# Ledger of designs, part 103: designed miniproteins, single chains, continued (2)

Each design is a single chain, and the fold is of that chain. pLDDT is the mean over its residues in the fold that is shown.

## One batch from the design tools (miniprotein)

Design m7575
Fold by ESMFold2-Fast:
Structure m7575 (fold): chain A 85 residues (1-85)
Amino acid sequence: APLSEEERKEIEEIIEKESEELAKKKEEALELLKKQYSSLTNEDSRKLAERVIEAIEKSKSEEELKERLKKIGREMLEEREKRAA
């Protein structure tokens, strides 16, 4: 059976709320990272901040953002392990 007009409106409202919440989280995270970036004197920390900023800017969903952040975290751990070896 097709969705009722009321059910469709409820789904659209949920999508809009999720999009607004994601946009707000992105804006807050970008402001914090940009402020952090201006105080960074270490190139490794600066490069990490740039990678995280790019991940946030390119992500269209919270799931995509989490995936990109996990990838950055893995790359940082691998880089540290290579330096420790």
Scores: mean pLDDT 71

Design m7576
Fold by ESMFold2-Fast:
Structure m7576 (fold): chain A 98 residues (1-98)
Amino acid sequence: MSPVEKLRENMLSLVRGYLDRAIEAAQAGDLDSAIAYAEKARRLVESARRMGLLTPEQADPILTYIDQGIAALQAGDVDSAIEYLSRARELVLKILES
């Protein structure tokens, strides 16, 4: 595996970790922490896209789901937020499994 492929896997593992923490915080009713973790995940996905570690076709759906999750958290819609962040998490896992 190339150093670039390892960097991609490491970054996506961090994204998954932040999405897991965001979902857990949302389930606990800690919306401020949930938003903060989701924003950390978003910034890592944007960085990976800018570095060419993710294609737009991989990154853009993940970013869209994270943005929808953050918007739902800001609106106090915890159920929708968990659904969107979980969809983002599943997309990250599919890339990691390949």
Scores: mean pLDDT 90

Design m7577
Fold by ESMFold2-Fast:
Structure m7577 (fold): chain A 84 residues (1-84)
Amino acid sequence: MKEEIEKAIELLRSGTMTPEEAEKAADIVANSKDDEDILKGLEAAQRAPVEARRLVLDRGFPETDNREIVLKEVAVRIIVVGEE
């Protein structure tokens, strides 16, 4: 599983993939139980279609009060809704 996650992150980082491949790779990363792998996937997915980035965010980060802080600290730039 860890090896599959690493390959998925590399695929997202390469930028040489179809939108479907990007979504599949993002889904693999989002199913990781390791927050570090999810954050690396989000960084790599910044070049991927928005749907792939949303999959990693929505599935990879469980409901926590530090979700936004973690994203800001790692300098991952994705859309986070939750103001107000």
Scores: mean pLDDT 57

Design m7578
Fold by ESMFold2-Fast:
Structure m7578 (fold): chain A 89 residues (1-89)
Amino acid sequence: DPNDAEYWFEKGEELFKEGKYEEALRYYSHALSLADPHSDLFLETAEKLAEVLEKLGYNEQAEYIRKILAELKKDPSKVPRGIPMLPKK
């Protein structure tokens, strides 16, 4: 449901602005799990998740998400099943 994913994304944005990166990570992760993997919202949420992971010092996880985003931009049918740090369902 795009409305549910948008709600969690918006709450993650508010937490990120407040510097609550650990909480923002949880909200972005939930938004990503609800978003259509072929949507712009999915790509935007994954990018924000990579940013918050960098703020928390998880640079390797952030780089992995960026790799996945690059693959999805080349071929949207290659949506991965599961991302480290994120349940995918």
Scores: mean pLDDT 74

Design m7579
Fold by ESMFold2-Fast:
Structure m7579 (fold): chain A 70 residues (1-70)
Amino acid sequence: MEEILETFRKYLTPSQVSLFEAAVHEPNPVIRDFLLTVLRSEIYLRYKLGELTEEEYEKLMEAIDEVRKL
């Protein structure tokens, strides 16, 4: 969890980190999954714009998938 949060703070904007924290604290699993899906879409767009390397993109996607299991 701490390692995932540090990775997010390093590569994501403050707004995207806030969205991730909101998703982790969301008690409704449907709303939580929706928020994580929005975050994934934003990261994918940044990757397509060349703002993230393939390795950074894959690492961020794996971290989000791990959080989805909570």
Scores: mean pLDDT 76

Design m7580
Fold by ESMFold2-Fast:
Structure m7580 (fold): chain A 72 residues (1-72)
Amino acid sequence: GSSAVTTALSVVGDLGAENGGVVDTAELKAALRAGAPNMSPEELAAVLAAADSLGPTAEVATARRVLRDAGA
């Protein structure tokens, strides 16, 4: 599996727990960029594009689905 997707799913879980099941996509993208040295550029680009497609905020379930699909 993609290390970028694994990182993104972990961050979504953490952010959702703090905010009652809602994820700020700007914060998600910042965390993904911070993890960039452990990811391929292609994996990072795909997951960042998937995060951008969510809009400014997303429900955890929606974010997890979109990010998982980007890693497949």
Scores: mean pLDDT 77

Design m7581
Fold by ESMFold2-Fast:
Structure m7581 (fold): chain A 55 residues (1-55)
Amino acid sequence: SNVVTAEAEVDGGRGRATAVDGEVVEAEILSGPSIESGVRAALAAARRAEELSKA
């Protein structure tokens, strides 16, 4: 199984996510100037982890 943890920064927000074999298993906001920026960053991290964990 491919386990990938990825981080992303969007609009000053930072997020982290972990995916296993193309499935996102967790995502979190690390920091940001607003909930909106943090959510955007977490979603970007989740997308990155998902794609990298596929094949």
Scores: mean pLDDT 85

Design m7582
Fold by ESMFold2-Fast:
Structure m7582 (fold): chain A 103 residues (1-103)
Amino acid sequence: SSKIDEALRLFSSTSEEDREEALRLFASLSPEEQAEFLERALKIVPSPSESPEDRALRLLLLGELYVLRGDNEMARTLYENVLILSDNPEILEKARELLAKLK
């Protein structure tokens, strides 16, 4: 699907605006397209030039997409991985806030 390809492109961006658009576009996908998106997103190999902060933000976004899909267990795993990956106080606080919202 061209929509899945666009959502994956936006998801991989370091721009906050692109990440927000990826979230909106994901929410507009069918359940089948959402499943394909998540499978492909999980298989994205980190670039050697990707900063730990950019990787952590990408994992936070992926977790939020899993929450929209109703998969709180996968979202929890992704947020917990951010706590291990990042030492940035703002990113750690965001991960803790998102974990708390999972209930």
Scores: mean pLDDT 81

Design m7583
Fold by ESMFold2-Fast:
Structure m7583 (fold): chain A 68 residues (1-68)
Amino acid sequence: GKAEELRERIAEHALGLLEAKLKARYPDAEVTVERIGENQAKVTIVDGDETRVEYYDIDKLIEELNNA
């Protein structure tokens, strides 16, 4: 339905902002943001020989946008 389509657009926007924020914070690192589930994103940060993997709740990212 239209509500589900709107939520998907908001989720895409939230993930895009997360990627932009992380790339700004780690300019010399390779930052990859992947959606791995309806409410889960995987972030991989590769900085030389260091690799960090972090998981984010998409609903929480959307909530943070509404409170910013």
Scores: mean pLDDT 81

Design m7584
Fold by ESMFold2-Fast:
Structure m7584 (fold): chain A 64 residues (1-64)
Amino acid sequence: MEVTEETLRRAYALAVALLRREREEGADLDAIRPQVVAVVQETFGLSREQAEAVVERALREVLA
């Protein structure tokens, strides 16, 4: 799948939603981070590096 700007925005939105839910449930976000990266990568067909970058940005948003 071609990585588009829309795909990256949707990946970011999913990552933020997943991390916010995990935070509300009292999960350790550092422990769950690799799982969120894997879900985002699989869902949107991103490279590992792209998925990691999206999740890092989402973590900054959730922790702000």
Scores: mean pLDDT 81

Design m7585
Fold by ESMFold2-Fast:
Structure m7585 (fold): chain A 68 residues (1-68)
Amino acid sequence: SMDAVDAAIRKAGKDSFTVNEAINMLSKELGVSKSQASKALKPYVPEGAKTITEGELIGAAAELEKQK
């Protein structure tokens, strides 16, 4: 759920995440495959970026929740 993603972000105690960390968090907290998480996250990753913000991660999580 979105609440689980928010809780995971708070527990991490940081405002930026690597793309791989974000994929793992979305997969674990939303119960989706890493492939699905990666696909949902791709539009939110700035070109050439190695990290994403909390806002971008939340955007990808919201997209995955809409697919349930």
Scores: mean pLDDT 79

Design m7586
Fold by ESMFold2-Fast:
Structure m7586 (fold): chain A 89 residues (1-89)
Amino acid sequence: REAEIAALRARAAAAGRQARAARAQVDALTAQLQAAQAAGAPQSQIDALRQQLLDAQIDEGVARLEGAVAVTVGRRLGGDVEELRALAE
């Protein structure tokens, strides 16, 4: 169980890092999309930014789901749920 909990901590930490990286991409792409729209950029550029933003949002969602799974499994194994949640966020 302790080895399993240690593996879940590592997994939660990795998921949290991935979620934060994906969130940073979402924030940067959102700012770029807003700037492009304000500047009257071509629709093709706006569409490309929207696609990149959607991809980044999916990546964030997948990473957060991975973290949530690690927290849920950790709870069932008697692990520290708050520690796992903090690592996954």
Scores: mean pLDDT 84

Design m7587
Fold by ESMFold2-Fast:
Structure m7587 (fold): chain A 77 residues (1-77)
Amino acid sequence: MYTAKELREEFKKKTGIEIPEKLAEEVFEIVKKGVEEGKSKSEIAKEVREKYKDKLSEFEVEELERFAAFVYDKIGK
């Protein structure tokens, strides 16, 4: 089973985007819970955006949405 740390490292290698460790762990848990609840990739991305839109810049939120989609593709199928 994948860990947040493993997926963060794979995401960085694939995209060049470095997600802070704590944010990667938080997003991983959001995706994992969303998958367990039967949520779609788009619904999970929306939850990530809603959580961070008032705390982070638009580009950082977009990077977290891309990471959430990457995590979903690894664990959500």
Scores: mean pLDDT 85

Design m7588
Fold by ESMFold2-Fast:
Structure m7588 (fold): chain A 70 residues (1-70)
Amino acid sequence: MIDDIRGRSAQLIQRAQDLGVPQAVDLYRQAQDKMIQSVKYFQRGDMQKGVDLLRQGSDLVDQADDLIKK
C-alpha cells in the first residue's frame, strides 16, 4: 500500500520534473503525504480521517495533472 503510493508518486513527480513544472512536483508531493497519512489513519481504524485525507490527496493530484496538461 504505502510502497505502491510511493512508487506511483515517484513516477508522477519525475514526469513533472522532466516537464519543468515545479508547482506540479510540489502538488504531487503533498498528495503523496496525504495518501500516506490516510493509510495510517485506516490502519488505526479512523475511517473518517482516512477518507478525508484520501480525498485531499486526490484533489491535489487532479490539480497537478491540470498543470502538466498546460
Scores: mean pLDDT 80

Design m7589
Fold by ESMFold2-Fast:
Structure m7589 (fold): chain A 60 residues (1-60)
Amino acid sequence: SPKTQLIINKNFLKIALDSTKWVADRLRAKGLDELADAEDKAAEDLENLINELDQKINSL
C-alpha cells in the first residue's frame, strides 16, 4: 500500500539521519569542523523530510 511504502521510506531516512549524526560527531572529534557542520546541515534536512513524511503517513 502507499502508506506502507511511506513508512518504509521514513524508516530508511531515520537510519540515514542516525548515520549522518554519527559521522558529524566523528568528524568534529577529529577537528574537521567545516565537514562536521555540513553533515549537521544534512541531518537537519533529513529530520525535516522525516517530519513531512510523518505528517503524510498520519493523513492516510
Scores: mean pLDDT 89

Design m7590
Fold by ESMFold2-Fast:
Structure m7590 (fold): chain A 68 residues (1-68)
Amino acid sequence: SVRDLIIEAWNAYSDGDFEKYTELMLKAIEQLKQQGRHEEAATLGQTGIAFAKEAGDEESVKKFEEAL
């Protein structure tokens, strides 16, 4: 589920696994879009962009921007 992906993403972030965090967040965004939940997908994408910017991960910023 989207909820399970987001929880797993937060656990990855807490463990310092930013690559896994980005992958799981992108999967959650895609599932929300497929379900027609576009506002929630946009909100989650903006959260991902904010976290990637704080981490200095410009590649992940671009991936989240492209997913929106």
Scores: mean pLDDT 85

Design m7591
Fold by ESMFold2-Fast:
Structure m7591 (fold): chain A 89 residues (1-89)
Amino acid sequence: SAEFDAYVARARAWAATQPPELAALVERAIELLREAAAAVEAGDEARLRELLLRLADVYIEIAELLRPEHPEEAAAGIAALERERAEIA
């Protein structure tokens, strides 16, 4: 969608200001979001669950990379993602 493409453009613009390892994780998250959208269209609930778990893992890795400069925000984000991961699994 146009809205998703705009989100992707903003995410990539932010990632371009970050270290290469963080930019690579942002690209992985974008790919997983595209795969999740396809799973929703297909009605594949099992695939969607698997992709959401992988997406949570990628977001946790992003938060860990941000931890040295944003320790409180990273800790809160990881705790929230771990709770969501447990609810999906």
Scores: mean pLDDT 86

Design m7592
Fold by ESMFold2-Fast:
Structure m7592 (fold): chain A 93 residues (1-93)
Amino acid sequence: MAEEEAKKLIEEIKELARKLEEGKIKEEEFREKFKKLVLKAAELLNLEVESERDIELGIATVRAELWFEKNPDAPEEEKRKKLEELWKELQEK
């Protein structure tokens, strides 16, 4: 039962990411909904969310993917710097 609900939540997260890529929702709206879905999935799977850092890591990963989707022709150096910026933000906390 909980596994089926978790699978539905994962599919909702994927759909949310697709909508963000398509420009149908704003990044802030995506973050709010993403946090809610991640917390619900963790609860259903009886996983401990030990810190905001775990949620922020998930958001940073999706933000990087979104940036790459919006900037497919960006130089590899620029893409790498974007990942480094997001990673440093996580390490500063």
Scores: mean pLDDT 67

Design m7593
Fold by ESMFold2-Fast:
Structure m7593 (fold): chain A 81 residues (1-81)
Amino acid sequence: SAELERHRELGEEHLRLGERAREQGDYREAGRHYLEAAFHYAQSGDLRSAGEALLKAAEAYRKAGDDEKAARLERLAQELL
């Protein structure tokens, strides 16, 4: 459906924005974008991509010093993968 395709496109866009933020060392911003990508992939039914995006978000938050949030996101990713 058009709605599912829109969510996939938004997931891909947020993955790119997260990657850019990570390259600039903005780990909190990267984590936010990866988390947004995970949400959109899940809404599109792509649970594998959602889980992978959650793992990227977890790594970004860990580099930002938020170990508790990283651990929660890692557990959520395991449920989707």
Scores: mean pLDDT 90

Design m7594
Fold by ESMFold2-Fast:
Structure m7594 (fold): chain A 90 residues (1-90)
Amino acid sequence: SAEEFMEKGREAAEKGDLLEAIYYYRFAMVVGDKRQQAEALVEMAEVLEKLGYLEQAAEMLREAARLYESLGEHEKAAEARKRAEELLKK
């Protein structure tokens, strides 16, 4: 399930296995609903930021914001956009 892939992704990220974390978050996006896809994009953006891929991380956050907006989660959408803007200032 998407929840199992998210859990494995977080476990990999905590261990420093950042590429494995991205792998699991991508699977969560493929099998998840819109909310789970948005959550996976946010988690993947955090890993990409740690790897130094700031432009890619910002793109993931903008996509998550679009999904959150479509779900009516305006605060989460605004936070994702804010994080994307801050990454592009680095």
Scores: mean pLDDT 87

Design m7595
Fold by ESMFold2-Fast:
Structure m7595 (fold): chain A 95 residues (1-95)
Amino acid sequence: VEELLAEARRLLEEARRALAAGRVAEALELISEALEVLQRAYRVATPEHRPALLELAREVLELAREALNRAPPELIPKAIGLILAAIGLILELER
């Protein structure tokens, strides 16, 4: 689980940088990869891995992806905020 959480966090840091540069398509790919990694983490999670927080991180990222698909230029700051929130949840899960 720890390796999957670290991988998801790296992908989200790259997605945030891509959005800051206006590269929405690249950020969407990175968010989708992070969602796949979090889903894999959820499937192997025990109660000690706090699967409810994994699910919350996934839901937050799905909202970021939906925002970017609806109105990419206007919702980039909101999507960045959601990505940062998901990174924060993953950091809590690593403790």
Scores: mean pLDDT 76

Design m7596
Fold by ESMFold2-Fast:
Structure m7596 (fold): chain A 70 residues (1-70)
Amino acid sequence: MVLDGEVVGVQDGIAYVAVKTKVPLKVGDIVESNGVKAKVIKVVRSGDTSVAIVESKEFKPGQKAKVTVK
């Protein structure tokens, strides 16, 4: 399953990707933005929004992202 998200912040090589979904995201899911892939290292959930946290210096705020969930 592929979910659409957006890079909402980047700080110190850590990127935060927001996805409006009730589908559970998990550590090890793949985030892709602008051709760059990174693994989810942490997930924070708040209602119908999940934030996938990835280590990447190549993600930029405002970019669209795809999250591949197994």
Scores: mean pLDDT 82

Design m7597
Fold by ESMFold2-Fast:
Structure m7597 (fold): chain A 59 residues (1-59)
Amino acid sequence: GAGSAAGAAELGAREAGGEEEARKAYQFVHDGDAEKAGEALERGGGLREGGIEAAKSGA
């Protein structure tokens, strides 16, 4: 289940970059692309570590 990872990534991205970054982070997590999700979170300094680990575990 990538649900928690996608939610965490979306929230972090929203805080940092707004709705577009939130959508990108969510999409990357759902695609199972933890590396891309981590890159999106890096742009805002969001929940990078948690998002990446959760995405890997969920995927």
Scores: mean pLDDT 58

Design m7598
Fold by ESMFold2-Fast:
Structure m7598 (fold): chain A 105 residues (1-105)
Amino acid sequence: SFFDKLAEQLLADPRFAELKTKPRKVQRAAAIVLFVRLATGNRATAEDVYNVLKHGGNLLSPDLLVVVPKEYREDFKEAAKEITLEDIEEAMKIVPPGTYVDLEL
């Protein structure tokens, strides 16, 4: 899938060597977090995945979906179905707020 390809980009990055020890769903969660930050210009906003979920929202919220280009929305929705708050929290330990990656889309 699209987010599996993004996860592979992160696994190739020495900064995220710890991500190789995590389950695939946590690797996808890290890819989703970094993708949303790329789309929002790396802003610490309510659009950040962790902030939306922490305040009782979900990954399919309009605030997140509107920043996802139409061509990636179905891949985003499918990836989001399998990702829990706990997966995002584990990913955020490796890619905390302020971590930015110039992902090849």
Scores: mean pLDDT 73

Design m7599
Fold by ESMFold2-Fast:
Structure m7599 (fold): chain A 61 residues (1-61)
Amino acid sequence: VEVPEELSGEEATMVLLLKQLLEQGESLEEAVEKVVEHYESLTGRRPSEEEVKRVVEVVES
């Protein structure tokens, strides 16, 4: 379900990857950059700034 209350499959993948990178000791800035690149590779498009912010907010919660 692609509702703001639930992340899309792609956004959920971004959250999981971001958590893993942060757990490995990467900075938030570096981790976000890698997540954005991975998302672009998976979907064929760059995520919006709003989508990235949403993913970061979920991870920081």
Scores: mean pLDDT 73

Design m7600
Fold by ESMFold2-Fast:
Structure m7600 (fold): chain A 78 residues (1-78)
Amino acid sequence: DEIEKLLEEGKKAAEEGDFRKAAEIAASLGILSVAYEIEAERLEAEGAPQEEVERARELARRAREAAEEIKKVMDEVE
């Protein structure tokens, strides 16, 4: 799972004080979240099955939560 791998890498970077890498990973997850939101809107507009729309929205939420978790670790590390 790409989102999970990015979350793990970002958290590790933040914990190790590599804030540049952590910030870059968090930014990538933020972009990924927006991309999934756009995909969900496109799927809904095209009449795709509700399950596909909900899956895209879930992926967007997971990517956003992952980015927020990395930022939280960055804020808590001295």
Scores: mean pLDDT 83

Design m7601
Fold by ESMFold2-Fast:
Structure m7601 (fold): chain A 60 residues (1-60)
Amino acid sequence: SVEAKKAENLAAAEKAGLDVEEVETANDLATRGLEALARGDAAEIERVEAEARAEEARRA
């Protein structure tokens, strides 16, 4: 399942010494973006892009 794959990715990131919170946030935004694209929800796509840019700015 997608949920199981996300859990595996987070575990792998933690083992590799990556920032798990950043990886989790990126996975969530990517999933939302893909789902919005599948629905043709332009407003949600724009919102996800704005949140992604804000998240990058917050961590910079």
Scores: mean pLDDT 74

Design m7602
Fold by ESMFold2-Fast:
Structure m7602 (fold): chain A 91 residues (1-91)
Amino acid sequence: MKIKATGKLKELLKSLGFKSDEVDPATLFNKILEYLKKNGLIKQDPETGEFIIDAKDTPLKELLGKDKVTIGELMEFLQKAIDNGELKEIE
């Protein structure tokens, strides 16, 4: 299954160095995680065990509207974008 990114998600993918706006959802999520890990933007909170993303100096801040987000909040954002038609399934 492949998806085509539009709007803000297309801008995010371009900022992350994706050559195409067509990706499958698992590849999209994995590449975002690789970008976050490579740039030291993801850390585990030692008190809660939750993974926190520092977005304040990244394109993610413009998309998410927050300086810090959880992995769960990022997943929810991607799911809402699919539901809103910003990620279109292609055959």
Scores: mean pLDDT 68

Design m7603
Fold by ESMFold2-Fast:
Structure m7603 (fold): chain A 90 residues (1-90)
Amino acid sequence: MKEEFEKFYKEIKENLERIRQEVDAALAAGATREELQSLAKRIYQELADIVRKAKELAEKTGDLDGYKEVQKEISDTLLYVDEAVRRGLA
């Protein structure tokens, strides 16, 4: 990855870890169905914004490897959130 994507990737990893911790905390606190759905909607919007920024940065820098790494981290986080919310709604 180019230096610009390295900095972005570090910030993204910290934000994605925070998202995972927030989901875990909500489940541990016994969040309601409505609270979990609201949390998931907010997280999906945040992840969509990160994808948009990553695409803009990739277009500016030409760093396709950095873009792929960010896409992978977002996909892994989406799967984690979807699975956790599904279990919480059961």
Scores: mean pLDDT 82

Design m7604
Fold by ESMFold2-Fast:
Structure m7604 (fold): chain A 94 residues (1-94)
Amino acid sequence: APVAKIEVVGRDEPGAEYVITVSGFPGISGQVIANIIKKVVEKFGGEAEVLEATKDSAVVRVRTPVPGRQLAEAIAKELEEKFGVKVEITYHEV
């Protein structure tokens, strides 16, 4: 079965940005995924900018006071609950 993935790239610094890539959701458009990411980021008082949305993937730049790991886990939970798929999260500190 295809595994859905979240990849987070960023450095934990004051005012740091994270680039979040979500892929591997068959039949779910990247725009739908991007909108879910934006809603989760907004709940944490952050800002999100959609860099790319394809047929099955989304790349979103986010700024939030919430650590990238906590944000990614919240996004994964929302996607898993809404679409009934398992999400694997990978973190890249730069």
Scores: mean pLDDT 79

Design m7605
Fold by ESMFold2-Fast:
Structure m7605 (fold): chain A 79 residues (1-79)
Amino acid sequence: SLAELAEEVRRLAGGLEGEAKRHLLEAADYLRQGDVAGAIRALEEARRAVEREMSPHTSPERLAAVLAGIDALIARLRA
């Protein structure tokens, strides 16, 4: 359900900070409103923020895991 996806997005946001966290929380709010298109755009913005904010300070393995998590959420919403 969209409510379950919103909660999953909020849990992912809890492990992050800055713009990446803000965009993930926006995506969760869009999912609770039933706005799937808005949620996908917010998740794409979160993905870009993760690359900008985490790339210089995070292991490649952790960065890949976070990006894969966001990509999986986008794929599930596009299905």
Scores: mean pLDDT 84

Design m7606
Fold by ESMFold2-Fast:
Structure m7606 (fold): chain A 98 residues (1-98)
Amino acid sequence: LSPQLQQEIDDAMELIQRGVEEVAERNATPESLQRQIDEYQKKLEENPNDAISWIQLGESYAKLGELDKAKEAYQKAIEIGDKEQQEKAQKLLEEIEK
C-alpha cells in the first residue's frame, strides 16, 4: 500500500471508532450505569486486585459525571495493574483531568 492510502484507511478507522463510542454512550442510562457500578463493586469486594474491574468502574463513574470517584478507581488500577493496564488507566485519568 502507498503511504497516502494507508493514511486514508487510518483516518477512516478513527472516525468509525469515534462514532461507535458516541453511540455506546448515548445508550447508557443512569440506571444501567448504576447497575454496572454495583456489579463492579461486588467483583472488587471479592477480588480487589482486578485492575480491569477498577478501570470499568472508573469509566462508569465518569459517564455518570462522578469524576472524583472515577479518578479514585483509575488510581487503584494504576497501583495494582500490569504495564498495559496502568497505561490504559493513566490515559483515562488524563482524559477526565482535562
Scores: mean pLDDT 74

Design m7607
Fold by ESMFold2-Fast:
Structure m7607 (fold): chain A 93 residues (1-93)
Amino acid sequence: MSVKEQLKKEIQTGISYVNSLINDLETDQSIPENEKQQMINQLNLSQTNLNMVLSKLNSGQISLKEAMHQVILEESRVTLIQMKYTVLRKESK
């Protein structure tokens, strides 16, 4: 499999993960509403950006290097939001 095809697979996996995390947040009544909405907004932004990168890779509008840079930034954002969610869930107990 080419590096480009591997990156596309990683992006698709990331999008699925972001969708799952948004659904978890939307149904979680233990998290403060303001924190929840901020996290959901940031996750929606990451999902939009990942879908845009995937689209640009499919159309050849973005270099592999630029696409990898964007994916690293979005994955970092999602990871930090997941960590914040974990902390907020523990504090709600």
Scores: mean pLDDT 87

Design m7608
Fold by ESMFold2-Fast:
Structure m7608 (fold): chain A 94 residues (1-94)
Amino acid sequence: ARAEFLKAVDSATKDMMAALEEDEDTFRKKVKDTITKFIDFAKSLGLSMEEIRQGVERIMTRLMIEANMLKDEKAIRKAQIAQEVAYDLMKEAE
């Protein structure tokens, strides 16, 4: 379970980082799809909402670091949008 969860975190992170080059609307949709699939997968593994939240926070932290390394205000704004979308999805999943 833990190994599968960590692989899911890495997969979701890579998908979201690749989406940073998309337009804002497409990025928002890809974030929603990626995080929704991640939450559903983690729930299927029997993980607690606290463990799922930690995984989402790890994905968001890595995305924000990468966006800041690009030194592009558009990428930073997209990472902030991703955090907002992820927060809303987590609140809905509880």
Scores: mean pLDDT 82

Design m7609
Fold by ESMFold2-Fast:
Structure m7609 (fold): chain A 66 residues (1-66)
Amino acid sequence: SIEELLEIGRKFSEEKGIKAGKAGQIATGGLLKGLSEEEIIKYLQSLGYSEVAAKAAIKEAKELLK
């Protein structure tokens, strides 16, 4: 669920001491659960985010995960 992905991403960013936006937290949770970038983009777009915003969120998530 969206709530589960958001919570996973929020905890991860908090533990790393990095502030992430809602879309970035969702993307982080998605990557940690093994979702593809394409799936995450489609999911974020279904929530009202633009493709540009979804791609930016994935970039942010990848920076958190390195």
Scores: mean pLDDT 81

